# Designs tried in a protein design run: designed miniproteins, single chains. Part 4

Each design is a single chain, and the fold is of that chain. pLDDT is the mean over its residues in the fold that is shown.

## One batch from the design tools (miniprotein)

Design m105
Fold by ESMFold2-Fast:
Structure m105 (fold): chain A 80 residues (1-80)
Amino acid sequence: SSMDETVIGMLEGSIKLIETYLKQGDFDKAMTVGKATLDFLKSNNKLSEKEIKEMEKAIKDKDIKKFIKLMKKVIKKIKS
């Protein structure tokens, strides 16, 4: 669906942007992108409550690398 394509594109774009900020040493900007991405995913009802909670925990723990892994898992799920 067009919504699935939009979600995939946004997640892929967010991952690239987060990785760019991490390479620059800008953890705060990387976290800002992560939080904005999570807010979008929560509004889209595409994720289970368990998936949302895992992503919220990664943001709370400031584990942006885990958050990226969770985003990649969502992309794979939508593409399947």
Scores: mean pLDDT 85

Design m106
Fold by ESMFold2-Fast:
Parts: structure tokens; sequence; C-alpha cells
Structure m106 (fold): chain A 81 residues (1-81)
């Protein structure tokens, strides 16, 4: 988790805090809407695994998956040159 947060922070310094907040809001909306397919594509985990993590009492694992999805989206934006 800490490594993911650090990488997101570094990309945020390059892309802008507004971009990080927009992508974070997008990923949280996908989780809330049950759109696990988009998250699955970004983090390389099955939709079943992501759904099980959302249903689990351990919010820390779900936060890690959200952080991974945010990081992957920011990396895609950085490659757009």
Amino acid sequence: MEELVKKISELGKKLGEDVVQEILAEVIQWVNDGNYEEISKLVGLSKKTIKELRGAENHEKLQEIIAKAVLKRLEELEKKK
C-alpha cells in the first residue's frame, strides 16, 4: 500500500493534483457502480476477486486494489505524449 501511494504521489507531481483527484473519483465510482470489469483490466485481477474483496470486512485490501487501478490510469496518461 505505501509503495502504491508513493508512486501515485510522484505521478501527481508530474501530471497535477487535479488529474489524480479526477482519476481517484473515477475509480471509486466504478467500485460503487459495481463496474469491476474496468478495474480488472487495469490491475490484472479477475472480476470475481475484486467483487470478493469489496464484500470482505477487510477494507485495506479493497483500498490497495483502488490504489493499483488509480496508479495504472495515471501511468496510461503519462504515456500519452
Scores: mean pLDDT 74

Design m107
Fold by ESMFold2-Fast:
Parts: sequence; structure tokens; C-alpha cells
Structure m107 (fold): chain A 91 residues (1-91)
Amino acid sequence: ELKYAANKEETEENLKKMSEEGKKRIEKLAKEYMEKYKLDEEEARILAVNIVIGLLKDASPNNIDVLKEALEAARYYNDKEKEKELEELLK
């Protein structure tokens, strides 16, 4: 089960469940969040991982960009059921 991370240790556990492509995307997002929100590296990684988890849990079916981002999040965690659900919505 994927849960929101409250600390560094929980964030590392969630990262271990991601594909290598997903981990690289998290590193890119963390750098973007450090620059945009002036967060440190640890805070930025926690935020980036939680954003990806949030997209998996609550993707709006009426917003195509949110659905596309949620589909990538499902692929990062190898959530095959969620991936199929989102691909069907994007047809």
C-alpha cells in the first residue's frame, strides 16, 4: 500500500517501490521544487514523492493533463490496475 510520507525514512521506503525511471523523475521534480519553493533537498523529495502518490489516489477524470500525470505515476509504481484504468479514460 502507498501512503503519504511524513518524514525522510517513509519517503525512502516509497522511493524503493518506484521504477528507476520514476526515481529519476522524482530527482528532477525535487530540483524543480527546491528552486520554485526554496525547499531543502529532503523537504523537496518528500513533496515530490507525495505529489506522485496524490496523483495515484485522486486523479480528476475531467482534466486530461492530470490524467496523463496520474498515468505516469501509476507506471512509476508498477500499478498495473491503475495504469489500465487511466489508459481507458484517456482513449
Scores: mean pLDDT 75

Design m108
Fold by ESMFold2-Fast:
Structure m108 (fold): chain A 94 residues (1-94)
Amino acid sequence: MEERLRRSRELAREIAERLERAMAEALAEAFGVDGPENLLRAWLRLEREGRSRLVRLFWELVREVAEGKITPEEALERLREALRREGLDPALID
């Protein structure tokens, strides 16, 4: 019984790590950056702080770039402007 609980915890960690990697790759592609670590850290911070509107904006911008509606550069500028409007430092994503 203890082995099953341990394996479930290990699997949950593996799933979380795979999701974070997939998210980092999606952010790199959407925003045209080679190292999305600052974008990923910013997203995780906003999620932890319960800033659901900004978290939704990240995914909306990723989708709009994927659909060819905006450029990666335009997506980054929209994100910086949203951070400024919420009283946050836009350098969080740099």
Scores: mean pLDDT 75

Design m109
Fold by ESMFold2-Fast:
Structure m109 (fold): chain A 84 residues (1-84)
Amino acid sequence: SPLSEEEKEKILKKELEEAIKTLGSKEELEEYIEYWKDKKRQEEFVKELAENYGLSPESAEELLKNPELLQLIAAIYELYEKKK
């Protein structure tokens, strides 16, 4: 059976916690999360994901309905881009 939305969120949070541990930068992550609390920045990020990474309109809308998850995803993305 397909994973429930609650199970998907739990898996994603666990994967993000492991990513944070490997990055070794809790303070930088918290700064990026704070940056991504801005609603207009969130909407722009989701639009970029849709245009460049094939995120469906339905998935984009669901991310915008879960701002805490969206903030965390954007913060992790910024940390990975910085380490390139």
Scores: mean pLDDT 72

Design m110
Fold by ESMFold2-Fast:
Structure m110 (fold): chain A 85 residues (1-85)
Amino acid sequence: MEKYLEKAKEAEKEKKYSEAAYYYMLAGNIALEKGDTETALEFYKRSYEAAKKGKDDNMIVAVMIRFRRLGAEELARELQEEVFG
């Protein structure tokens, strides 16, 4: 988990937002594997924010699917309304 967070932060520093989004998503996946749903949601939200800055529609969709699978459908709706509403 920490390794992917470090890579995500370095990618953000270099303005490689799609790469940062990918690493935040991987960190979220690892948190979820450990049963830490709260931390996974935080990392998926960071992944979404980075993907939005990078205009990476494929990654935005991938993160939204993960929010819904975690039962965080209301959070996914809030993010859609904030971006598209």
Scores: mean pLDDT 76

Design m111
Fold by ESMFold2-Fast:
Structure m111 (fold): chain A 92 residues (1-92)
Amino acid sequence: KPPYRLKPFDESLTPKEYALQLLEDLLNFLRHEGFPEEAIKVVEEGLEKVRQIDPSDEDAALDVFSETLRKLVELMTPEQRARLLEALTQPP
């Protein structure tokens, strides 16, 4: 089972498109690693909010992404964060 890899930054994307890409990659990562439904729902809510933003509201899309990450981190227990870190730092 190969590790999930985040997509590289694409400078041709608008801030809204970039925020959508980041949130979708994060959602797929959480699902792949079996994170709690509550964490998955936070990212899904963030995706829905970004989809509703006007592409001209450059700051709004990035603000929603930042707020989604803040909520996700606050939702995680110290044990969940430690487990994720261990999984990423352990040799194969």
Scores: mean pLDDT 70

Design m112
Fold by ESMFold2-Fast:
Structure m112 (fold): chain A 79 residues (1-79)
Amino acid sequence: GREEAEEIRRRIQERFDQLRREHDAFLERQEKRTGKEPKWLTSQEFVDEGLRRAALSEVAQELGLPSPEALEERIRQLE
């Protein structure tokens, strides 16, 4: 039902937040390793879109779904 869709969205958001923190930690490790500030090759919006897609993919895999698109379809079916 709708509550299940909301739970899945919550898990996606939590995973996105975790991936965002891991990305920030990765950049900090790169700076410490190289002695140089990390350079952004893409906009923050593009990075956030990539991390959100990664979160969708990981949650889909945890639920036994074949793709992020299948997860989005599951959410639509539960609403």
Scores: mean pLDDT 76

Design m113
Fold by ESMFold2-Fast:
Structure m113 (fold): chain A 64 residues (1-64)
Amino acid sequence: EPEVDLGVSSDDPLETAKAVGEAFAKLGREEDYDSLIDALTAGVPPELREEVRAAFREGYEKGR
């Protein structure tokens, strides 16, 4: 693909979710897990909800 304008942004919700997940893993706060994932998914359309949740979890696992 010579030029494809797809998912190239600094404010990508997936990047944000992964970064937040990794930071959250460092805190070790299970109570905030559901709250954070809910906040992250609330700002995106349902189409991206599963992907954002997966990104958050991936970041969390990476931080462990």
Scores: mean pLDDT 69

Design m114
Fold by ESMFold2-Fast:
Structure m114 (fold): chain A 84 residues (1-84)
Amino acid sequence: SAPVMTVTTSIEGVESEEARKKAEELIDKLIAAAKEAGATTLTITASGDANGLVGAEGSMGGAAVSSEELGRIAVRKLGGSRPA
């Protein structure tokens, strides 16, 4: 069955196409992690800079892990999809 979670995402300060793709991948990984944690709501802001660095912050409702923990997971997953 389809997951029952409300997700809100935004991407800010991302000026390059490569950084934007990284932000989208990071958001997808955060959504997967939040579903695994049993979250009922998830808000994610992905941010980038002119050097192509991308980070994210998130907040969850109804999950056992904190939004700070989700942020740490996001940072760890940033470069994990394929080699540079």
Scores: mean pLDDT 63

Design m115
Fold by ESMFold2-Fast:
Structure m115 (fold): chain A 97 residues (1-97)
Amino acid sequence: LSPEERALLRAMMELGAAMVYAATIIVLSKKHGVTEEDIKALQEAIERLERAVEELRRAIERARAAGGNPVLLEDAERELRSAEELIEELRKLLEEA
């Protein structure tokens, strides 16, 4: 793997971890309603996702410039879109959905 492909994989893994955490908060908040603790967790999840999204965007750009694997780049862009949808759902829950 090139250094750019390794960086891309690392960024994808971090975003994946952030998305799993966010999805857990969404499921719990929908099941029991939004608590004060959930509000803090939602804010932290949004911040973590936004940071991971920015890192992945930079990693995609660098990997593409270096002639990275097209399948890996496509997978990364798909993960990025899923993360953006998840951020929107988190923000919706933060408004006491």
Scores: mean pLDDT 83

Design m116
Fold by ESMFold2-Fast:
Structure m116 (fold): chain A 68 residues (1-68)
Amino acid sequence: MLLSADEGDEIALHAVELYDSLPEDLKEKARKELKKLGDEISKNKESLTKEEIIKKIEEAVEKVKAEG
């Protein structure tokens, strides 16, 4: 694994904080998008940095906000 336990925990906490900041009607959509992103990250885990993963999570949440 390329991520330390601390890095994985930081990524998870950041994703939860972004999710919790969303309006209730957008949370279900965000949950689906974040799950898809999680699957994508798992496939590319060898090539992605912590910073790139955080950026992808932020972009997914912003996309949900823009489309909602």
Scores: mean pLDDT 73

Design m117
Fold by ESMFold2-Fast:
Structure m117 (fold): chain A 96 residues (1-96)
Amino acid sequence: MKKITNIVTVGDAGSLKTATEGDLILYAGQITLEEANEISDKAAALVTLKGRVNQDAKDVLKSKGIEVYEAEAQYDVGKEVEEALKAKAEEIMKQN
């Protein structure tokens, strides 16, 4: 597993390509095969919401050595989503 050195919050799919070496990416949007292909193979991990990453996208991310973590939010509202992603990132960082 790649070492996580930074946590980066991504607000839109077009910004996924800005991820760099050691990044743990927080992204709440849908991740399809296209978005997965945009993420650098140098990124360490991705935190997303459960059900937001398609299986083909997960397969691509795994081939790049990017570990995918799925957080669950009680409500699909911005603050709850942000808090769920951050809580999952903190859990991962304690294990890294």
Scores: mean pLDDT 79

Design m118
Fold by ESMFold2-Fast:
Structure m118 (fold): chain A 70 residues (1-70)
Amino acid sequence: SKAEERKRAVQEVGDALREVGVATDEFARARGIISSNQRTLDSLDAAQQAAAQAAIAAARATIARLGAEG
């Protein structure tokens, strides 16, 4: 029946969303790191600027990994 087909589809979507949940949290955290450090770059001294650039590079690597791995 369509009701049973719908229940199965909802369960499959729920399972997929649970799997993506962990990756979504990691992705959101990485984007937050990029956004916060990008905003401060113009106001930082050379040492702080280098630290902010390193944090952005590490966060971008995390996003690239998540994009490649699914």
Scores: mean pLDDT 68

Design m119
Fold by ESMFold2-Fast:
Structure m119 (fold): chain A 73 residues (1-73)
Amino acid sequence: GMSSIQKQKQLIKKLYEQGKKAIEEGDLLSAELQIGMLHILRSVSEIAGEDEVAKLAREKIDELQELLAKAKK
């Protein structure tokens, strides 16, 4: 139902914020771990046919990967 989708979107946003904070604090290993968790959630959502959730996870993965690439010199 919609409430389940909202909870999944909230979890994705939480992982994104944790990853972003890790990058800001220079904890690149923790950032890569959060990205890994988002990839698992994306894959599960794709298998379940939850396109909105999968799309949000892909967007947040891409944003974190770009930020992480800029942090690595």
Scores: mean pLDDT 85

Design m120
Fold by ESMFold2-Fast:
Structure m120 (fold): chain A 71 residues (1-71)
Amino acid sequence: ASLREIAISYALGAALEAKTPEAKALALEAARHMQQGKPEDAVRALERALELEPENEGLRKALEAAKQVVE
């Protein structure tokens, strides 16, 4: 799988496990940005989501994968 596909998978998983509606919405927004070829927008959404749920490992993994796509 590509880094983009990995980032999307982690973001979707994080959305399913999200405890807050805002973090869930941001994780879904990040997955959409990755699907649309906007990894910088995805990184911003994931950073905001991780601020809300710092213990959500799916968000952290999605953020790391999204950052690797930004180049």
Scores: mean pLDDT 84

Design m121
Fold by ESMFold2-Fast:
Structure m121 (fold): chain A 105 residues (1-105)
Amino acid sequence: GPTLEELIESVSEENVSEIAEEIAKEFVKLIKDGAELEVLKDIAEKIIEGLASVLGVKDEALIEELKEEMHRALEEAYKEKDEAKQLEILKKTLERIFRELLKAS
């Protein structure tokens, strides 16, 4: 499958839901494999920064707000025991974040 970098570079209005789901599935896998919450937060920040860079979004306040939203979703998913619920939390939040960055571009 595509790399995370390739997924980020391909984000558009038409595919945002599909890409958010693919990235959310990777986070769920990392949680299942025992990744630390702080590592997941670092990965998520790099994803948000990477997409903002690709889209030319330079609104630092917006980028920080979206990082905080993603941190809260990761904390919620990390406490959840149901893999399907983890996926839904992360997918919904990633889709919202990606749509906000697309709108800001």
Scores: mean pLDDT 89

Design m122
Fold by ESMFold2-Fast:
Structure m122 (fold): chain A 70 residues (1-70)
Amino acid sequence: DEEKKKIIEEFDKKIEELEDKYLNGEISVEEYLKKAIELAKKFAEENKDNKEVVDYFNYQIKLAEEVLKK
């Protein structure tokens, strides 16, 4: 699905921007993960009518939250 791919590509681009800030020492790993979770929640809400997109982002949120607990 091209729409799903486009949405994921936009998300990945924003994650790369957050990753660059983390690697440059501008934000901590905890801040990076929290911002990534917030971004995924925003993308899920903006695309709430697309179940596959919502399920994808909810899965990403779960993975990031598990990393934060360690």
Scores: mean pLDDT 82

Design m123
Fold by ESMFold2-Fast:
Structure m123 (fold): chain A 110 residues (1-110)
Amino acid sequence: AVNAEIEALLRADTPENRLRAAELILEMGERGEEVEVPGSLMDPLTTGAHVAALLARERGWPAVLVETPSEEARRAAIEALVAAGRVPTFRSGIDPETAAWLQAALLARE
């Protein structure tokens, strides 16, 4: 089930609520809690949650997206990982071409 606190934050849709939802997902992942996050290919409200879920996956934490992230959400997650200086090692939700692009982007930045 989707975490009720995360769902409530995303329902109110402010930048502050998206950031708080992302922080909660990362905190839950760090504690080893499984987090189900609603995602919509067309919905920018979930962008912060998608970024946090992808970061949690990259760290090997148990975060699950209910839907495949949109192109925009994936790009935002990529940019966040690059800004954090991380090499993304996404589990099986990212296609090989996107993974190769992420690796190339990180190497080009350094």
Scores: mean pLDDT 54

Design m124
Fold by ESMFold2-Fast:
Structure m124 (fold): chain A 106 residues (1-106)
Amino acid sequence: SPEVEEARRLARRYVTEEPEKFLEDFSKALNIPPLSYEQLLTLLRLSFATDKPYEELTPGEEFRVLLFAHLLEKNSDFFKKLLGGKSPEARYAFVREVLRELERLT
């Protein structure tokens, strides 16, 4: 869908165009200490542990992704603009694309 494609584009642009700001904003939104890209990638892989299509997510996996997106949106005006009002599928696409871009940077 156009919404899912936009979410992926926003994730790629955010991670690639301002990587220092991305890492700072992400760490602040989650209330975690500043991490290297490798450490953040490891943390996200442990938290989500999946590259499945959205329709193959278990209810527990979907809940974890949506909770994560909600926490980002709640704690950061930047993420509220990126994720606010988007479908669960688009929120999942955003998180998955962030993971993909972090893998490219590592």
Scores: mean pLDDT 75

Design m125
Fold by ESMFold2-Fast:
Structure m125 (fold): chain A 88 residues (1-88)
Amino acid sequence: AAEAVEQARAAIEENYKTRGPKEAVLSAYMLAEGFRLQGQDEVAEALDKLAREIAEKYGKEKGLTPEQVEKLYDEARAEARAAFEADR
């Protein structure tokens, strides 16, 4: 569990640098939903928290307000959920 979260952190931070904060958060949420579908709810919850932490940290560096960061997280979550529902 801890190792998976640390690997995800590195990948999410790299996605932020190369693709931006929305794509980084979306990638984290996609991973979380994948683990949730496998019944690994604790890992999924840890990845959800990591996605929010990364969005808050890097969103501030882009000049986003806390409210805009929350909206970014909610939009990424909705997009990831829709993608998983479409591929079912």
Scores: mean pLDDT 73

Design m126
Fold by ESMFold2-Fast:
Structure m126 (fold): chain A 72 residues (1-72)
Amino acid sequence: PPILTGEEALRHLIAEYRKKAEDPNASVEELKEVAERMRTLAEASQRLGHPDLAEEARKVAELAEENIKKKE
């Protein structure tokens, strides 16, 4: 079903951004982009009925924000 395909795409996107959020060599600008995009994705995932994916996206945003603070 289209919903299942969308869930797979969301999981893949969250995993890729998590790698960027975990990268110690990521710039502050890249981490800010990750945080903003993951917050937007969390809202979209929640509205689409994927609360687990929304929670994972929020965690990635929080990780990016934490790493920004470590660099500033």
Scores: mean pLDDT 80

Design m127
Fold by ESMFold2-Fast:
Structure m127 (fold): chain A 70 residues (1-70)
Amino acid sequence: LSPEEAARIAEEAAREAGLDDSAPALGLEVRLMVLSGLSPVEAAELLAQRSSGGVKEALEAAAERLRERE
């Protein structure tokens, strides 16, 4: 799974959670973490652990989608 695909999945999860304005930034963070050597699932899970509320829930949903794409 490419960094760009991982970012897209995170952005989609954020938009579905009503976080449209934050979606590009969340996608960029996931992309940068994957480029740094983390798996897409690890990137989303780590960001979820550092987040709260709707952002955490969106990133947890993204991690599940990324796991299914493996």
Scores: mean pLDDT 83

Design m128
Fold by ESMFold2-Fast:
Structure m128 (fold): chain A 101 residues (1-101)
Amino acid sequence: GPEVVREVELEARSPAEFGEKAKEELGLEVSGADMRSAAVAFLRALYERGLRGEARGEGAPDGSWARLELRGRTAEGEEVDIVIEVDERAGRVRVRITVRR
């Protein structure tokens, strides 16, 4: 299978911290009023940078928890697996990105 060429893990306890880490690690401008909004803005920023793929999500009906898995390709043709976990009750967002070539 494709070799892993990059792994990125982000964990944040606030939307502001998440935005700071997304900018430092990935150069993405991300903001949101809550963890879920910040995660949506993050996915939008990746899409605007040319990421395309299939997304699958699950979550609590009240929005207190969500998990999203994305499998896709960058504009450069690299394979990408992204997992985003949002937990509003714990005050946590976690993102894992694996890039394969």
Scores: mean pLDDT 83

Design m129
Fold by ESMFold2-Fast:
Structure m129 (fold): chain A 92 residues (1-92)
Amino acid sequence: MPPLSEQEVVDALLTAIRLALSRHLSPEETAAAVAELEQVVAANADAPLETLARIMRDRFVAIMRAAGLPEEEIAALDAALERLVARLLSQH
């Protein structure tokens, strides 16, 4: 398989985050949270990919915490997202 572009890595992360959010938030809240993440990505377009992935992950954790998830569930979701980031970066 050819290497993933930076845009493909970002799109894959955003898709994974959207799917995770949709399990805990309403469709409208999920759309708003994804739009906020897209703005964060645009604001950090010049950042290294690893830095951008970290910023997206930090924002996802903050959204989940604000939604009232238990810390144990947030930790498990964050660990799953970290593994996804590592996999996507290894394919870049």
Scores: mean pLDDT 82

Design m130
Fold by ESMFold2-Fast:
Structure m130 (fold): chain A 79 residues (1-79)
Amino acid sequence: DKAALEALRVRIVQAVYEAFPEPLGSRLAKRIASLSDERFRELLRGGLSTAELSRLLNVPELTPEHARRLHEIIREVLA
């Protein structure tokens, strides 16, 4: 369902803006908002390493702490 997928994206984008300090929060939110549906589903499946998340979102400075927090946000939205 495309509508359900877009509702999840909006919630994750908002949570990322709230959770991460600027300018990282805005950058991550913008990258997530611009992912294809296929790549967004990849993000939602979870289990991505810091390196895999960095590559998917095109944010090379992503740290393990950032990756952990992003996975937490996705789990919270999906619960």
Scores: mean pLDDT 85

Design m131
Fold by ESMFold2-Fast:
Structure m131 (fold): chain A 72 residues (1-72)
Amino acid sequence: DERARLLSEANTAKREMDDLNNRVRELYDEALRADVGLGSDVARGYYDEYQIARDELNNTLSRYNDLVSRLS
């Protein structure tokens, strides 16, 4: 069923958003901690991953909204 497939995809996107939101928070916190304790090179690595994760989160949000719209 097409509707069941779309619902499954929306649920997957929701889980991906939750995971990415947690990753964004953890990477930001690690970047701040590393800048204080481990040095700027380690902090830069975490900050780069943070930016990538934020972009993925924004893309997943757009996909989720499209799927929810198609289910309406």
Scores: mean pLDDT 81

Design m132
Fold by ESMFold2-Fast:
Structure m132 (fold): chain A 68 residues (1-68)
Amino acid sequence: MREQAVQALGEALRAAGELDVSALSPEERERLGSLLGTAVRSLQAGDYEQAYQAAQQALRLARELRGR
């Protein structure tokens, strides 16, 4: 589970890094940042299941924003 959470967070960070953040609304930036922050904090706390879920949600959001 830890390895899966780390990989998922890495994928989410990579997808977010491909976005033009300046083209996002403040609300979109806040939501993406909140999901990534939750994934990082959960990973640091040893809550690998929550870290994985938050990272997957961040990845999905980043891909949706990129597809606009």
Scores: mean pLDDT 82

Design m133
Fold by ESMFold2-Fast:
Structure m133 (fold): chain A 73 residues (1-73)
Amino acid sequence: MSPAVKQARATVLLSALYFQLELLEKDPNNKQIQKELEQLVKDLEADLHTLSPEQKKRAEELIERARKLLEET
């Protein structure tokens, strides 16, 4: 419920998702990275509800990119 705590956690999750996304773009056939990315997407989707509008847009963009990469593999 605390916005400050949720904001900090969102920053960490977004950073982790972006990092895994970059790794998958370099190695698209890596099944381990694909699974990690899928889990991060689901975790972040659960938190979309509590994010600020700007963090939410960033999260949605990264989630869409991740889903597109997973669809192609």
Scores: mean pLDDT 76

Design m134
Fold by ESMFold2-Fast:
Structure m134 (fold): chain A 97 residues (1-97)
Amino acid sequence: SLEALRAEIEAALARFRAEVEELQKQLDKLNLKVSDEVVEEVEKETAQQRQQLDQLLQQLLADGRITPEQVQLIREVVQVQIEGIILKKTLEKYKKE
């Protein structure tokens, strides 16, 4: 059902936010800062997929198939996932050096 799907997405978002918070605490404990280079690399690696998703969401919104609130929720999920990738990549670079 749509209600069950929404609940699963909200639960996944909460889990992703908890993972990001845990990763940030690990960086803070190690006195590690996210570098602009890592951010730029992840932004470049995800740029095409993010653009395609934004185009799809705008089309679905224009067609009345999705609400602005649902677009915002999907964008929040994507943003939190990108933040998680940035933090994980920062930790992996530290562990390899």
Scores: mean pLDDT 82

Design m135
Fold by ESMFold2-Fast:
Structure m135 (fold): chain A 85 residues (1-85)
Amino acid sequence: MEKAREYAKRAAEAFKKGDVTTGAEYFNRALEEALGIKDPEERRNTLLYMSDLLDEAAEQSKDPFASQLARGLSDSARRLAETGG
């Protein structure tokens, strides 16, 4: 499994638990790996995958702050996918 996708999953799990510090750390690692992908289509698909995972984490989190932050990071990943990073 690609590093970006692995870190994105760990970020989503952290946000679901309300661990915003760990969630943000893994999101940043996922983003660095995703932006390092040289193939534009694979990079875009990876960023969209990250966005979808964080949207799901936001919906499943019982912590309002973790939910809001996960949504914001999801929006950021989606915008990067649209603009090519």
Scores: mean pLDDT 84

Design m136
Fold by ESMFold2-Fast:
Structure m136 (fold): chain A 97 residues (1-97)
Amino acid sequence: MDIPQELLDLLSKADFYYGQGMYYYSLGDYDKAIEYFEKSIEYLEQALKISDDPAGILQTLAVVLRSLISTLKKAGKDTSEAEKRLQEVEKKLKELE
């Protein structure tokens, strides 16, 4: 099934920002890593709104949220909001089973 160009562009941006987050995480720059993981999440949430098949996007969103939570823990920051977002994503994934 052909994926719309708009959806592909949003997923490409999400992947780019996830890569930037991983890069800054590897440098120990957790503040920048958090910023880029949040940008990746924003693009994935935009993609989710226009997708007819959300399962793959929700799985990717869960991966990015887990990376964000791990980075927040290393930065000594509160994880409560990110963990809540992950629980909502995992609930949506279960509803698709």
Scores: mean pLDDT 87

Design m137
Fold by ESMFold2-Fast:
Structure m137 (fold): chain A 82 residues (1-82)
Amino acid sequence: DEEAIRELIEIVGEEEAERIIEVSLNPEETAEMLEERFELIELLHKRYLEKEKKELPEEQKKKIEKTKEEFEKKIKELREKE
């Protein structure tokens, strides 16, 4: 999960990355907050790449896709346990 944390820091900054991690420890609001944050992070990341006129290497793109899938599964799992 070191790489996921690194990506979060690059996208949202260190403070927001810490908040996201802390939310994962509190199940009551975790699913809703993660879902909202995930959509925001995805949108910000897309706009960041467009603004910088950069494309991520294929390897990095696949890693981000995998992380997104894991996030979606985690959100579903948390909602199911709720």
Scores: mean pLDDT 61

Design m138
Fold by ESMFold2-Fast:
Structure m138 (fold): chain A 69 residues (1-69)
Amino acid sequence: MLSGRRRELARLIARKYGISVSEAERLIRETIRLAIDEDDPDAQALVRGLATGDFTGALEALERVLRRR
């Protein structure tokens, strides 16, 4: 179920930024690592969005991480 949500978010990111779904999945994975290893609050917001199915919140959180990192 989490893998299905990650895939759906990856498709949204890929479409928005004109990148591959695989590259979008890599960005999501790196952001999850930041939430776990570095206590990044925006990265943690992405993880919460995925856990609750809030794709809008997850996408906004990823965009905040990308602007700062």
Scores: mean pLDDT 78

